# Ledger of designs, part 61: designed miniproteins, single chains, continued (5)

Each design is a single chain, and the fold is of that chain. pLDDT is the mean over its residues in the fold that is shown.

## One batch from the design tools (miniprotein)

Design m18251
Fold by ESMFold2-Fast:
Structure m18251 (fold): chain A 66 residues (1-66)
Amino acid sequence: EELKKKLEEIRENNRRAADSTARLVQEAVQRDPAAGEAILKGVEAGMTPEQAARVRAAYEDARAAL
């Protein structure tokens, strides 16, 4: 029980970190698409596949909205 709760908290913290990074990438793309792409490529390598997918989706959405 406690282990499951702790695992869920870690998962939520990881999701929040990915969400904040996704927001930074979206803001960067709105200012300069090339800078947004560079940030995305830099952070992807340090993330879990799930986090990387979240950030890449945000990047693609921001690019499509330009």
Scores: mean pLDDT 76

Design m18252
Fold by ESMFold2-Fast:
Structure m18252 (fold): chain A 98 residues (1-98)
Amino acid sequence: SIKERVLKLYKEYESLSEEKQEKFFEKLGKLLDKYTKGDYLSFIKSLDEKERKLLFGEVLTAIATKSLYIESINAQLPSEEAGKKLLDEMEKILEELK
């Protein structure tokens, strides 16, 4: 289920080193720009560890609940399909960083 996938992804992210978490967030910022047609990468790269964890939780919650809204960046994912594609791409990035 989507809920099991987001929970697993969050746990695997928390197990990464700080350096790998920062690399993950750079790639996530690029994906958020792609799916929202925004320009959030510079802002996302400026976040501290606590702010990154909050944003990641918001992204995963938006996908899992189908709200598709990410409060911290005031961004709306365009569709449930885009949310699923974002989840697939986040899982791939995390696997590459292990």
Scores: mean pLDDT 86

Design m18253
Fold by ESMFold2-Fast:
Structure m18253 (fold): chain A 76 residues (1-76)
Amino acid sequence: SKEELLRLIGEILRLIGEILDLELEIERLKKELEEAKKKGDEKKAKELEKEIKEKKERIEELEKRRQELMEELRSL
């Protein structure tokens, strides 16, 4: 139905928005990581690498959910 279609599209768009926000955050963190490495701040570099890894794992989770919803959308 059109209502199911609109609900699925809405949820997919929300997931895309969250993924894009995380990608932008990772880009900023990578820039900070390069600065920390240039300064020899090993502790800060490790914390930034951990935060980047956690955000990448979150993106993978959201991408899997997005793929599931896209398959549901294709079945309508």
Scores: mean pLDDT 88

Design m18254
Fold by ESMFold2-Fast:
Structure m18254 (fold): chain A 62 residues (1-62)
Amino acid sequence: LVGKTAIVSEDANVVGFPEVTIPKGTTLTVQKILDETHVLATLVELDVTVIVPLSSLTFVKS
């Protein structure tokens, strides 16, 4: 999963920043797996690294 591109499958809130919503369709690159339910990922469009739930991501086939 590390280094893979994923698309947000539903609007997701950033862990630690519930006021920040990542819209459905946003493209992310997974930087690190933090636990079974969360990853550290970079938003490609914003160049911002955030913690997002794995359940909100759909992985793009390379």
Scores: mean pLDDT 75

Design m18255
Fold by ESMFold2-Fast:
Structure m18255 (fold): chain A 61 residues (1-61)
Amino acid sequence: SSLEESALQFARQLADSLGLSEEQRERLLTELRKFLAENPNASFEELMKKLSELLDEVLRE
């Protein structure tokens, strides 16, 4: 979907901007893809909340 493509592209840009490692970037994108697959009707707000939670998790280590 267009929203899925936009969310994944935005996550990639955030990963690049924050200087995430390849491992952190892969984890972020994999978890976001999983969330999108399990929640195909997720709102933009729910997607942004999940992305923020995932970023917090990958940045802790």
Scores: mean pLDDT 81

Design m18257
Fold by ESMFold2-Fast:
Structure m18257 (fold): chain A 60 residues (1-60)
Amino acid sequence: GPKYYRAVKDYEAKTPEELTLKKGDIVRVLEELDEEWWLVQSLETGEVGKVPKEYLEQLS
């Protein structure tokens, strides 16, 4: 099934490839790009971008 995560704090995109998140935003993980960065889709906006995985916690 889809992997859903919540942003634990605000993240501001620093490049066009990155996604800005607000604390509490729910995202779907599309791809684990590397050890630090995950490609996600915001369920709030539908936008896709990469974020540092440390900003995300898995929904239980």
Scores: mean pLDDT 85

Design m18258
Fold by ESMFold2-Fast:
Structure m18258 (fold): chain A 66 residues (1-66)
Amino acid sequence: SYLEEVKKAAERLVEAARAGDAQGVIDAYFEMNRAINKAKADGKDVTELEKIRDEALAEVQAIRNG
């Protein structure tokens, strides 16, 4: 499901940020947005997916700013 794809990508994004893996952060960010864009193309409501993305991005910013 798109929900599972976005959750897994968001988890990888946060893990990569904690590990200092800049390429991993980039790769996970694109994977997450690709899943959201596919859901939009399929006419799905992406509100929950975008919330998961935004929460993961906020956590990455907290990691970088701490």
Scores: mean pLDDT 86

Design m18259
Fold by ESMFold2-Fast:
Structure m18259 (fold): chain A 67 residues (1-67)
Amino acid sequence: MLYSKEQIEKALVRLYLEGKISVEQANKIGRLLHTQPELLTEAQIREIAREAGLSEEVIQALLDLLK
C-alpha cells in the first residue's frame, strides 16, 4: 500500500500531540519527506522514521495511524 505525504504529516501531528515525538524529530522527518516521491511505501516510511531517531514502538504507532 502507498501513503501520501499528507497522510504521514497528519499522523506525525497526532504523535506529536500525544508526546511520542519531539519537535526536532518531526522537523527531521518533514525534511526527509521533501526528498521522497508523493506516495511512499511502508518500508520507505520505516526508513525515514528510523533515520529521524524514532523508536521501533513509535514507528509502529505511526504505521498503525496510517491504516
Scores: mean pLDDT 82

Design m18260
Fold by ESMFold2-Fast:
Order: C-alpha cells, then structure tokens, then sequence
Structure m18260 (fold): chain A 120 residues (1-120)
C-alpha cells in the first residue's frame, strides 16, 4: 500500500523522531510512504534491511538510511532546507503530479492533496 504523509504537519504534531519511527514501521510492514516536504515529494521504501528515500521528481536524488535515527536526521535536514508550505498550493501541485503518476503513486498523492486541502 502507498501511505501519504505531510512531513511539516506530522513533525509539528508529533515530532521528527516519532515521524521517523512511524515511517520505518510502515516501510518494514511492506508499505511505500509518500512524503510531502515543502515543494518536493519523497518516497520511502524498503531496500533490504535499509530504507531508500527517493525524490519523486528526480530519482537520482536518493538517500539510503539504516534506521529511524538516520531517517530523523535526514528529515530534519530536508525540513530545514524547505520553506513553510502553502497548503492549498501544495494540494494543487500534488493533484497535478498524480495525473502523471503510476496508479499506486497517484492514489498516495491524491490522498495527501485531500488531507492538505482539508487543513487549508
């Protein structure tokens, strides 16, 4: 299953360390996590014993993390590098990306867009 998460919202609500643990649990349970971070979407998926985090728009922008602690450090880096999200604009962007995504990715991006629009 693909699970969508707004990283800025989730980090604010429950903290980066708790978010990193949630993502690791979801990935180890066989899910792909779609992470909206500012104007970018990252996918987190299982890579053997590790977690592969890939920029959806640029697949060459990819990082391998081994555990929740390394993922928390990566999330802090990515969140600090991103501007605060205009939720309505981000929802519209995710819907546009969903139109060109594979069905699994499209469902995750639409779920993220709907969640962001409900808070806008």
Amino acid sequence: MVVGINAHVAARERGVEALAREIVELVRAGNTVALAIGDRVYTAERDGENILVTNFADPSDRRVVRNAEELAELLEELLAASAPTDLAAQAARLRRWAEQAPPEGAAALRALADALAARA
Scores: mean pLDDT 78

Design m18261
Fold by ESMFold2-Fast:
Structure m18261 (fold): chain A 75 residues (1-75)
Amino acid sequence: KKGEELYKKGLEAVKSGNYDEAIKYFEQAAKEFEKVDPLKAARYYYDIALVYYQRGETEKAEEYFKKADELEKKA
């Protein structure tokens, strides 16, 4: 419940162009799910990576893509 609400707040932040808030909410949501639903956590880390990529921060995007991929492989 809490993780999904955090993810929703992240999506609203993306819509408003507030990418720093979006990253913060997506990261909090991902951490809520890491142990209970690692595939959902991976998806949220992937969304963080996409935000960084769209901002031209490719090195940070790569870090979060790697985190998402590692969680998917463990699930």
Scores: mean pLDDT 83

Design m18262
Fold by ESMFold2-Fast:
Structure m18262 (fold): chain A 59 residues (1-59)
Amino acid sequence: MDKEKMEHIKKVVEHLKDLLGEELTKKILEKISKAKSYEEAKEILFEALKEAGMSVGLL
């Protein structure tokens, strides 16, 4: 896996921590670290953002 791309996506997730919340952010980061490719990591992030988009409105 490309380390530069993985570092970038992790930075994006950390930047979104205020929107996602601590629990979801940690879960996403863990899944991303286990992803076999940047494409899988991107899919994980997009899926989590869709779920968080419905939940964040409750904050």
Scores: mean pLDDT 71

Design m18263
Fold by ESMFold2-Fast:
Structure m18263 (fold): chain A 67 residues (1-67)
Amino acid sequence: DAGAAGRAAGSAGLAAGDDEAAYRGAVEAGRGGGLDAAQGAAGAALAKALGLERGARGAAEAARLGA
């Protein structure tokens, strides 16, 4: 689910084209769906918007391994 959340956030970020819009979309999705998964997705989307794809990937992998 961490990987799926990251993919969903990445897709939303690409569609938005802006870091603020991408972040807002991910947060709203979290309220409608699941906060645990959405928090990870929101972080990944924000990191991607900032150009930190490598960091986002590493953080998501570490979080999944730690669970």
Scores: mean pLDDT 50

Design m18264
Fold by ESMFold2-Fast:
Structure m18264 (fold): chain A 65 residues (1-65)
Amino acid sequence: MAEALREQAREHILESARYSVEAIKYAVLSLTSEDSEKYREKAKEYNEKSNAHDEKARELLAKYR
């Protein structure tokens, strides 16, 4: 049971990291592009997805002893 919760949490941590990298990429593009607003919205979107996966990982870890 604890192992299954750890594996699920690990998958969510990996997804969170992946979305965080995409958010950073678009944040950098927002500083150098004429379409800074478009890239800022993309960065925000990926940051929200990263936060959602991080929260799920924390919920799963909180359920194991």
Scores: mean pLDDT 80

Design m18265
Fold by ESMFold2-Fast:
Structure m18265 (fold): chain A 93 residues (1-93)
Amino acid sequence: SLIEKAREALEKGDYEKAVKLFEEAIKQDPDNAEAYVLLGEAYLKMGKYDEAIEAFKRALEIDPSNERARQLLAEALKKMGKKKDASVVELPE
């Protein structure tokens, strides 16, 4: 499956390929909470904490009971909150 191929890309450290494969999986099934969790995990490994947070939030909108998404969201927020450089660009929406 696309999810399995994306997981393999993550394990190989090919985060850009993993992101593309998870995005393709989401395009085919937009209600797949697990695909958003894994997309967020890929962004976490890349140090893209804002993108990771948004992916985990989307997973929780689809499945509010998803314990893994909740735990990973907390981790991403903690890592982002330790940055003191304010390099995050806040979009007006």
Scores: mean pLDDT 79

Design m18266
Fold by ESMFold2-Fast:
Structure m18266 (fold): chain A 56 residues (1-56)
Amino acid sequence: SGTVLRVAGHDTGLSVGAVRRLARLYARDPEAGRRAARELGMTDRQLDSFARAVAS
């Protein structure tokens, strides 16, 4: 959803394109998505919030 991508990008400081790519990766492979998010500097809390938003 556009709203989820916008909010997630604002919270994490990532571009909309980066958030969209991460959301697709997370939906396909949650483990790879978590690793990529950590490499981008996301905290566990930010990752959990993002995962919940993507699942919605």
Scores: mean pLDDT 66

Design m18267
Fold by ESMFold2-Fast:
Structure m18267 (fold): chain A 65 residues (1-65)
Amino acid sequence: MELEELRRRAEELLREGAPGEELQRIADEFAALVEREGPTPESLEHAIAIGELMEEHLKRTNEEP
């Protein structure tokens, strides 16, 4: 459940308005886990979800459409 836990942590950080450095840290941990275990359908779904959270953070900070 490491990938699910990282996704949940990313959601919590975004909800709390944490700085992008914290979200980037979660993304880095996710990437390291995928490198170790290899990509699976589950890891792809979690990667998409985390990517969407990062994009939402960028919209809030940079106001990009």
Scores: mean pLDDT 70

Design m18268
Fold by ESMFold2-Fast:
Structure m18268 (fold): chain A 61 residues (1-61)
Amino acid sequence: MSVGERVARLFEELSRRQEELLKKYGTSLSQEERQALNIEWLRELARRLELPEEVLDQILA
């Protein structure tokens, strides 16, 4: 799988996770709390997809 395909997969999974978090928690989580949970989740997923750290940093910027 190319880096571009793995990045597309990451965004697809992130979109699904954001929808599930909104459905489960609504607006009860602050932006900072949501960001912290998503960063840890994204780092774990990026590691499993073998994405370079630089690519992840650009996605999170």
Scores: mean pLDDT 71

Design m18269
Fold by ESMFold2-Fast:
Structure m18269 (fold): chain A 63 residues (1-63)
Amino acid sequence: MSDEELAEKARELIEEARRAAEAGDVATAMQLLSEAGKLINQIKDEEVKKELQEELERVWREM
């Protein structure tokens, strides 16, 4: 996967996790954030990686 593809898929998973958390489904939200984190770890662009890590942490803190 390219960094662009990894970032796009990670963002989709983060958004799904956010919706799950807003619905009170913390377990599903945590699973989705875990999957997003695995994709983010594969990104080589450090700036993109950091932006996505910060977004993931923000959703986790809102749970």
Scores: mean pLDDT 83

Design m18270
Fold by ESMFold2-Fast:
Structure m18270 (fold): chain A 55 residues (1-55)
Amino acid sequence: SPLQQRLEELGREMERLSRRILEATRRGDDETAVRLARELVRLNEEYQGLLDQLQ
């Protein structure tokens, strides 16, 4: 279904963002880490909204 496909896409994007946040933090690139963390929060909100629609 389109909802399942979007959940899979969001899950993969969130995993990639998590890795990039960790790498930026390890480098001391706090500005990039904060920006990516905000994007991750937004994607997580979309993910949770879609999960509610699958019940």
Scores: mean pLDDT 87

Design m18271
Fold by ESMFold2-Fast:
Structure m18271 (fold): chain A 70 residues (1-70)
Amino acid sequence: SAEEGLKKLEEKLGKPEAAKLALEQLKKNPDDPAVKVAAEIAVRKGLSTEEEIKKIIEEIERLKEEEEKA
């Protein structure tokens, strides 16, 4: 599961603050694939703010819209 993958990534990278924020975003929008991908990126990069995670979600959604439009 995405939650299980996120926990394993947290353990591997040792960035608990990023993992907490990512998990909170995932809990808010569990069915949104953009949020799941953004959560993994946030943990990998060690992002510590909700604002940074939101920007990644917006970028993923934009790329998806451009792909569907093409």
Scores: mean pLDDT 68

Design m18272
Fold by ESMFold2-Fast:
Structure m18272 (fold): chain A 59 residues (1-59)
Amino acid sequence: SIAPSKVGFVNKPAGITEEQIRSKFGGSEALLDELTKKVLSMAPGASDVPKGAIVIDLS
């Protein structure tokens, strides 16, 4: 069986440090959702997860 769930992707672009992402990870899922939106907005028609992206369950 397949259960639908909220899934987000976090990418670490050159302009963002790993320390910044880690602080958001330990802080709030809302911040992760914002990051995932930015990653997906880089290519509105993208269907694949970018290389180096982290899949997160936001449910």
Scores: mean pLDDT 50

Design m18273
Fold by ESMFold2-Fast:
Structure m18273 (fold): chain A 111 residues (1-111)
Amino acid sequence: MIEVTQSPASLTVPEGGTAVITGVSSTEMEDGDEVIWVRVGADGTSTILIVNNSKRAPGIPSRFSGSVKGKTATLTIEGVTAEDSGTYYLVVVGANGVSSAGQGTQLTVVA
């Protein structure tokens, strides 16, 4: 199984700033592995942001982007708003359907 470590554990970004969250796998991601980014809001509501390594989920604004390079997955959020506050999780789904998740990154947006 892939082990995933996210960094930072928490970050505070002023409204309109850029948030960058990374996850590192224990090995290079194999062909058929999928990277998914999910936000969990303060109310516990889950929103899928990125699927298939770099594709925005339907309805997700263009200011969200994902990339994968070697062992590293990166989520970039440009022009953050108060609604972007929450905990962000990297999920890696292996080709066998077994998933591994990072520990989460708490984003706080300040005015």
Scores: mean pLDDT 81

Design m18274
Fold by ESMFold2-Fast:
Structure m18274 (fold): chain A 82 residues (1-82)
Amino acid sequence: AAENLAKLAEELGHTDVAEALRRVQKLIDELEKKGIFNEELAARYIGYLLRVLGSILEGRWDDALATAEAMVKELEELLKKG
């Protein structure tokens, strides 16, 4: 999911987007290890990934980065609260 999208971004020369998406995956893995990753979070995560993919397909790399960074911030806040 996020890892595959990160590879796509990297192959297209957008390392910043790839790095942000890899950080998203790492944070999801940490939330899963703590038993915090639930259906609501999974649905939200899928929604964000679809938005990032849409931005990439349209060449809107600034939007892709902003969406990925928003995911990172949300997941970091959830990790701090759990």
Scores: mean pLDDT 82

Design m18275
Fold by ESMFold2-Fast:
Structure m18275 (fold): chain A 70 residues (1-70)
Amino acid sequence: SEAERLYEQAQELYRQGRLEEAGELYKKALEIAQKEGDLGSLRRIPVELKKLADELEKQGKYDLADELRK
């Protein structure tokens, strides 16, 4: 699915330390997953967004972390 493709791309950006870009793609993937009814992505993406928000918070990027939790 398109949601799964965006999820995989976001994971690659996360591995590269491109956390803001990864967060944007995870959010995009979540929107697409909601439209597609992709239950697997709907379960996985919020977990990854929480991990990313926690990582941003550790780096002092509180505003970006807050955006990902919305």
Scores: mean pLDDT 84

Design m18277
Fold by ESMFold2-Fast:
Structure m18277 (fold): chain A 80 residues (1-80)
Amino acid sequence: MMDELRQAAEEAARLAKAGDFEKAERVVFETAKRLKASEEDVSFMATLVYQGLLAAGVPEEEAKLQAIRVANAGIEGSDA
């Protein structure tokens, strides 16, 4: 499970770096839905997306906003 959460977060960060924010949110939504992710699991994915964006040179405030969007998508996915 943790490995799948990490892989989903890495893919979401890659998509967000490319400007595909909707696809990044969808990856996290679908993963959270499939795995019945907890709030802690969603927070973990969002944190990895944030760190991945910072490592790619995305400004901190923008990376934070993208991490929040990903977290919201994950919460909605786990409730679906």
Scores: mean pLDDT 85

Design m18278
Fold by ESMFold2-Fast:
Structure m18278 (fold): chain A 66 residues (1-66)
Amino acid sequence: MEEEIERGLILMQAAVLKRIAEKLPDEETRKKVLELVDKAISYAEQGKIDEARKLVEEARKLLDES
């Protein structure tokens, strides 16, 4: 159950990051964020929660640097 909760939280965070990325004027940064988010979703679906979380954090850092 804990892994299911963590996966759900990661998927929610990924959805939020996608929404934010969609509003970015910088095409290059937007593409990089979307790639990281898509990889995070894939890892979360595979049950690789730690890997998915790291990718979400990396995407968030990229948005903070934009």
Scores: mean pLDDT 79

Design m18279
Fold by ESMFold2-Fast:
Structure m18279 (fold): chain A 62 residues (1-62)
Amino acid sequence: SGEREAEALSLAGRRAREAGRPITDEDIREAAKEVGADADRILAAVRRYGSVTRAGVALLLA
C-alpha cells in the first residue's frame, strides 16, 4: 500500500499551498524523508497522472 507515499505527497502539497507557490520535486523529497516514504515512487505517480490529487488517489489504491 502507498499510504506513506500518499501522506508525504499530501504534506508536500499543503506546505506549497501555505507558501503560495506550486509544488516542487524538492517539496516531495523533503516530505518523503520526514514521513519515511519512497520519494521516487511519489514522483513517478505525479508524472504518470499529471496532478497531485490523482497521484495521491493512485498511491492509496496501490
Scores: mean pLDDT 86

Design m18280
Fold by ESMFold2-Fast:
Structure m18280 (fold): chain A 94 residues (1-94)
Amino acid sequence: APQRLLVEAKSPKPILLEPGGTAEVTFTLTPPEDAKNARVIVKAIDVKTGEVVSAAEAFVDLKKGEPTTLTFTLTNPRDEPVEVEVSVRVYADA
């Protein structure tokens, strides 16, 4: 089924990921509608190149108006520090 974007958010400031390092990103969303098995995609995007450095995916049941807190672990597989923008998108079936 085609997916519909429910929520989009970005980190307010870039995050520095050390070489081989990990960072936890916690995102709290209040869904505008009920969604069963909603797809949550988190991407860490290199601010210099636009390349996706790390990505995580989860599927969650969402209840309209109820805050849901999600935590993702992002990793830097490079041998160099990278400054990333974190993008979060939540999709429901359309």
Scores: mean pLDDT 80

Design m18281
Fold by ESMFold2-Fast:
Structure m18281 (fold): chain A 93 residues (1-93)
Amino acid sequence: MSVEELKKKAEEHLKQAREALENGDYETALSHLREAVKIASELYDKGEKEYAKKILRQVLELATELEKRASPELQIDASVIRLYAATLLASLE
């Protein structure tokens, strides 16, 4: 997959995660955040460090909001994504 295709897919997953979170569809939001993190990691591997950081910051923000709103079971999954995104973001600095 090209860098431009990865950037587009990351933005689409973040948009869908935001919309799902606003609609109370926390499981769908969680799924899109997982995909965005995977794409950010691939973008970093391809040398797109600053764009990967941009995606990870948005994942961190959305996962934090998801933790506050979701059921206890989904809060655990959201916390895992939040911690992974935060750890990866810190490693890129």
Scores: mean pLDDT 85

Design m18282
Fold by ESMFold2-Fast:
Structure m18282 (fold): chain A 85 residues (1-85)
Amino acid sequence: MSLEEDLKAIKELLEEAARALEEGDERKAAILATSAAILAIGALLDHPDERLEKILELTLEAIRAFQEGDVERAVELLREAAELA
């Protein structure tokens, strides 16, 4: 997969994760955000890229915020990561 294809897939997953959290579907959001993180890690192995690195950092921070019960911050971080993708 190319960097552009990886970024598109990551963006779609992050946007869906943010929507799921806003709708109260915490399980769906967790699955989608984790999938985005896994895809970003894979993409970084093939394409060392500062934008991908920042997307991964924001995605992991969103997952942490969500695990700590800060849903509003998790949504904000997921949206910020999606805007970079």
Scores: mean pLDDT 85

Design m18283
Fold by ESMFold2-Fast:
Structure m18283 (fold): chain A 55 residues (1-55)
Amino acid sequence: SLEDKIKELEEVKEKLKKKAEELAASDDPEDQQRAKLLEKAVKNLEEKIEKLKAE
């Protein structure tokens, strides 16, 4: 169902957000760069979730 799909995407978003926070706290510049990429992925998922909720 649409509701199940939205719930699944919300769970993925939360996992990516947590990983981005962990990487952003790292002293490694490569980890900090990966954190920025994950933050962008989270925003893309948020937009996708909002579009699905509008349907």
Scores: mean pLDDT 83

Design m18284
Fold by ESMFold2-Fast:
Structure m18284 (fold): chain A 53 residues (1-53)
Amino acid sequence: MDDGQRYYDKGLELLKKGKYEEAAKYYQKAADHPFFSNNEKIKKLLEEAKKKA
């Protein structure tokens, strides 16, 4: 769904800007979305963002 994709894209943009805490929030929103609930890459990115926050 569009919202999940938008959260994922926003998270990536925030990572590029060094906003790890905000990136983690958007990755978590994406992971909670039905299309990304089983996406291992999103879960890994969320964990990495949390460690750097």
Scores: mean pLDDT 73

Design m18286
Fold by ESMFold2-Fast:
Structure m18286 (fold): chain A 66 residues (1-66)
Amino acid sequence: VEELLKKNLSKEQYEEVLKLIEEAKKSDVETALKLLEEVKKILEEGGASEEVINKVIDLARKEILE
């Protein structure tokens, strides 16, 4: 996840996304899914392609929930 974030986001957006993922790891499943939606919004606002967004969310979901 970190490698894809570093390649596709600014440093500020990268740090924000990492904080949300760390928060999601400490949260219940419902809250974690809401935090992943926030990550998706940041990626969209940062100009990441749909393919990159889907890959990041898939990897983050596996790391957090699976």
Scores: mean pLDDT 75

Design m18287
Fold by ESMFold2-Fast:
Structure m18287 (fold): chain A 72 residues (1-72)
Amino acid sequence: SQQEEEQRRQFIQEVHRLVSELVRSTDPKRREELIERLKELARKQGLELEISFVTNAHGNETLQLRLRPLPR
């Protein structure tokens, strides 16, 4: 339905906002708070979120996200 599409759009926008904050943050406590918020948002959509930070050989950090359906 169009309402479900709008809810998904709102979810995607909120995820983008939190991910942007997470990438910009160097504070471990702030990163933990943002990760927990992202996991909570994914859980409400029936999804499990796995987040990994990968640093390349040049010191550039890339955020990797994996979404899976929650186990039964």
Scores: mean pLDDT 77

Design m18288
Fold by ESMFold2-Fast:
Structure m18288 (fold): chain A 78 residues (1-78)
Amino acid sequence: SESLKKAFEEPKKELEELEKQLPNATEELLEKAKKLLEEIKRLLELGKRVLPEEGLKELEELLKRGEELIKEIEKAIA
Protein backbone atom coordinates (compact mmCIF):
# COMPACT_ATOMS: atom_id res chain seq x y z
CA SER A 1 0.00 0.00 0.00
CA GLU A 2 1.08 3.60 -0.62
CA SER A 3 0.70 4.54 3.07
CA LEU A 4 3.07 1.73 4.11
CA LYS A 5 5.66 2.79 1.50
CA LYS A 6 5.55 6.41 2.75
CA ALA A 7 5.91 5.20 6.36
CA PHE A 8 9.28 3.61 5.49
CA GLU A 9 10.64 5.92 2.76
CA GLU A 10 10.31 9.27 4.56
CA PRO A 11 11.96 8.27 7.89
CA LYS A 12 14.74 6.42 6.02
CA LYS A 13 15.53 9.44 3.81
CA GLU A 14 15.46 11.79 6.82
CA LEU A 15 17.78 9.48 8.78
CA GLU A 16 20.23 9.22 5.85
CA GLU A 17 20.28 13.04 5.56
CA LEU A 18 20.95 13.46 9.30
CA GLU A 19 23.70 10.79 9.18
CA LYS A 20 25.44 12.82 6.44
CA GLN A 21 25.51 15.81 8.83
CA LEU A 22 27.30 13.90 11.63
CA PRO A 23 30.79 15.36 10.80
CA ASN A 24 29.30 18.81 11.60
CA ALA A 25 27.30 17.71 14.65
CA THR A 26 25.32 20.46 16.44
CA GLU A 27 22.62 20.75 19.13
CA GLU A 28 20.13 21.37 16.28
CA LEU A 29 21.15 18.09 14.62
CA LEU A 30 20.66 16.30 17.96
CA GLU A 31 17.12 17.70 18.34
CA LYS A 32 16.25 16.67 14.76
CA ALA A 33 17.59 13.16 15.38
CA LYS A 34 15.60 12.85 18.63
CA LYS A 35 12.37 13.94 16.91
CA LEU A 36 12.93 11.46 14.09
CA LEU A 37 13.62 8.66 16.61
CA GLU A 38 10.31 9.44 18.39
CA GLU A 39 8.47 9.24 15.04
CA ILE A 40 10.14 5.91 14.18
CA LYS A 41 9.19 4.53 17.63
CA ARG A 42 5.59 5.65 17.08
CA LEU A 43 5.47 4.07 13.61
CA LEU A 44 6.92 0.81 14.98
CA GLU A 45 4.33 0.69 17.81
CA LEU A 46 1.43 1.35 15.42
CA GLY A 47 2.92 -0.98 12.81
CA LYS A 48 3.13 -4.02 15.11
CA ARG A 49 -0.62 -4.61 14.52
CA VAL A 50 -0.71 -3.85 10.77
CA LEU A 51 2.69 -4.24 9.07
CA PRO A 52 4.18 -7.48 7.67
CA GLU A 53 7.33 -8.88 9.36
CA GLU A 54 9.61 -7.38 6.69
CA GLY A 55 8.21 -3.89 7.36
CA LEU A 56 8.58 -4.25 11.13
CA LYS A 57 12.19 -5.42 10.70
CA GLU A 58 12.98 -2.40 8.50
CA LEU A 59 11.53 0.00 11.11
CA GLU A 60 13.45 -1.80 13.89
CA GLU A 61 16.68 -1.37 11.89
CA LEU A 62 15.90 2.35 11.38
CA LEU A 63 15.27 2.66 15.14
CA LYS A 64 18.68 1.11 15.94
CA ARG A 65 20.40 3.39 13.42
CA GLY A 66 18.65 6.42 14.91
CA GLU A 67 19.69 5.47 18.45
CA GLU A 68 23.30 5.00 17.27
CA LEU A 69 23.22 8.38 15.48
CA ILE A 70 21.97 10.13 18.65
CA LYS A 71 24.81 8.58 20.70
CA GLU A 72 27.41 9.69 18.12
CA ILE A 73 25.99 13.25 17.99
CA GLU A 74 25.92 13.48 21.82
CA LYS A 75 29.53 12.25 21.95
CA ALA A 76 30.60 14.79 19.27
CA ILE A 77 29.00 17.84 20.98
CA ALA A 78 29.75 16.85 24.62
Scores: mean pLDDT 80

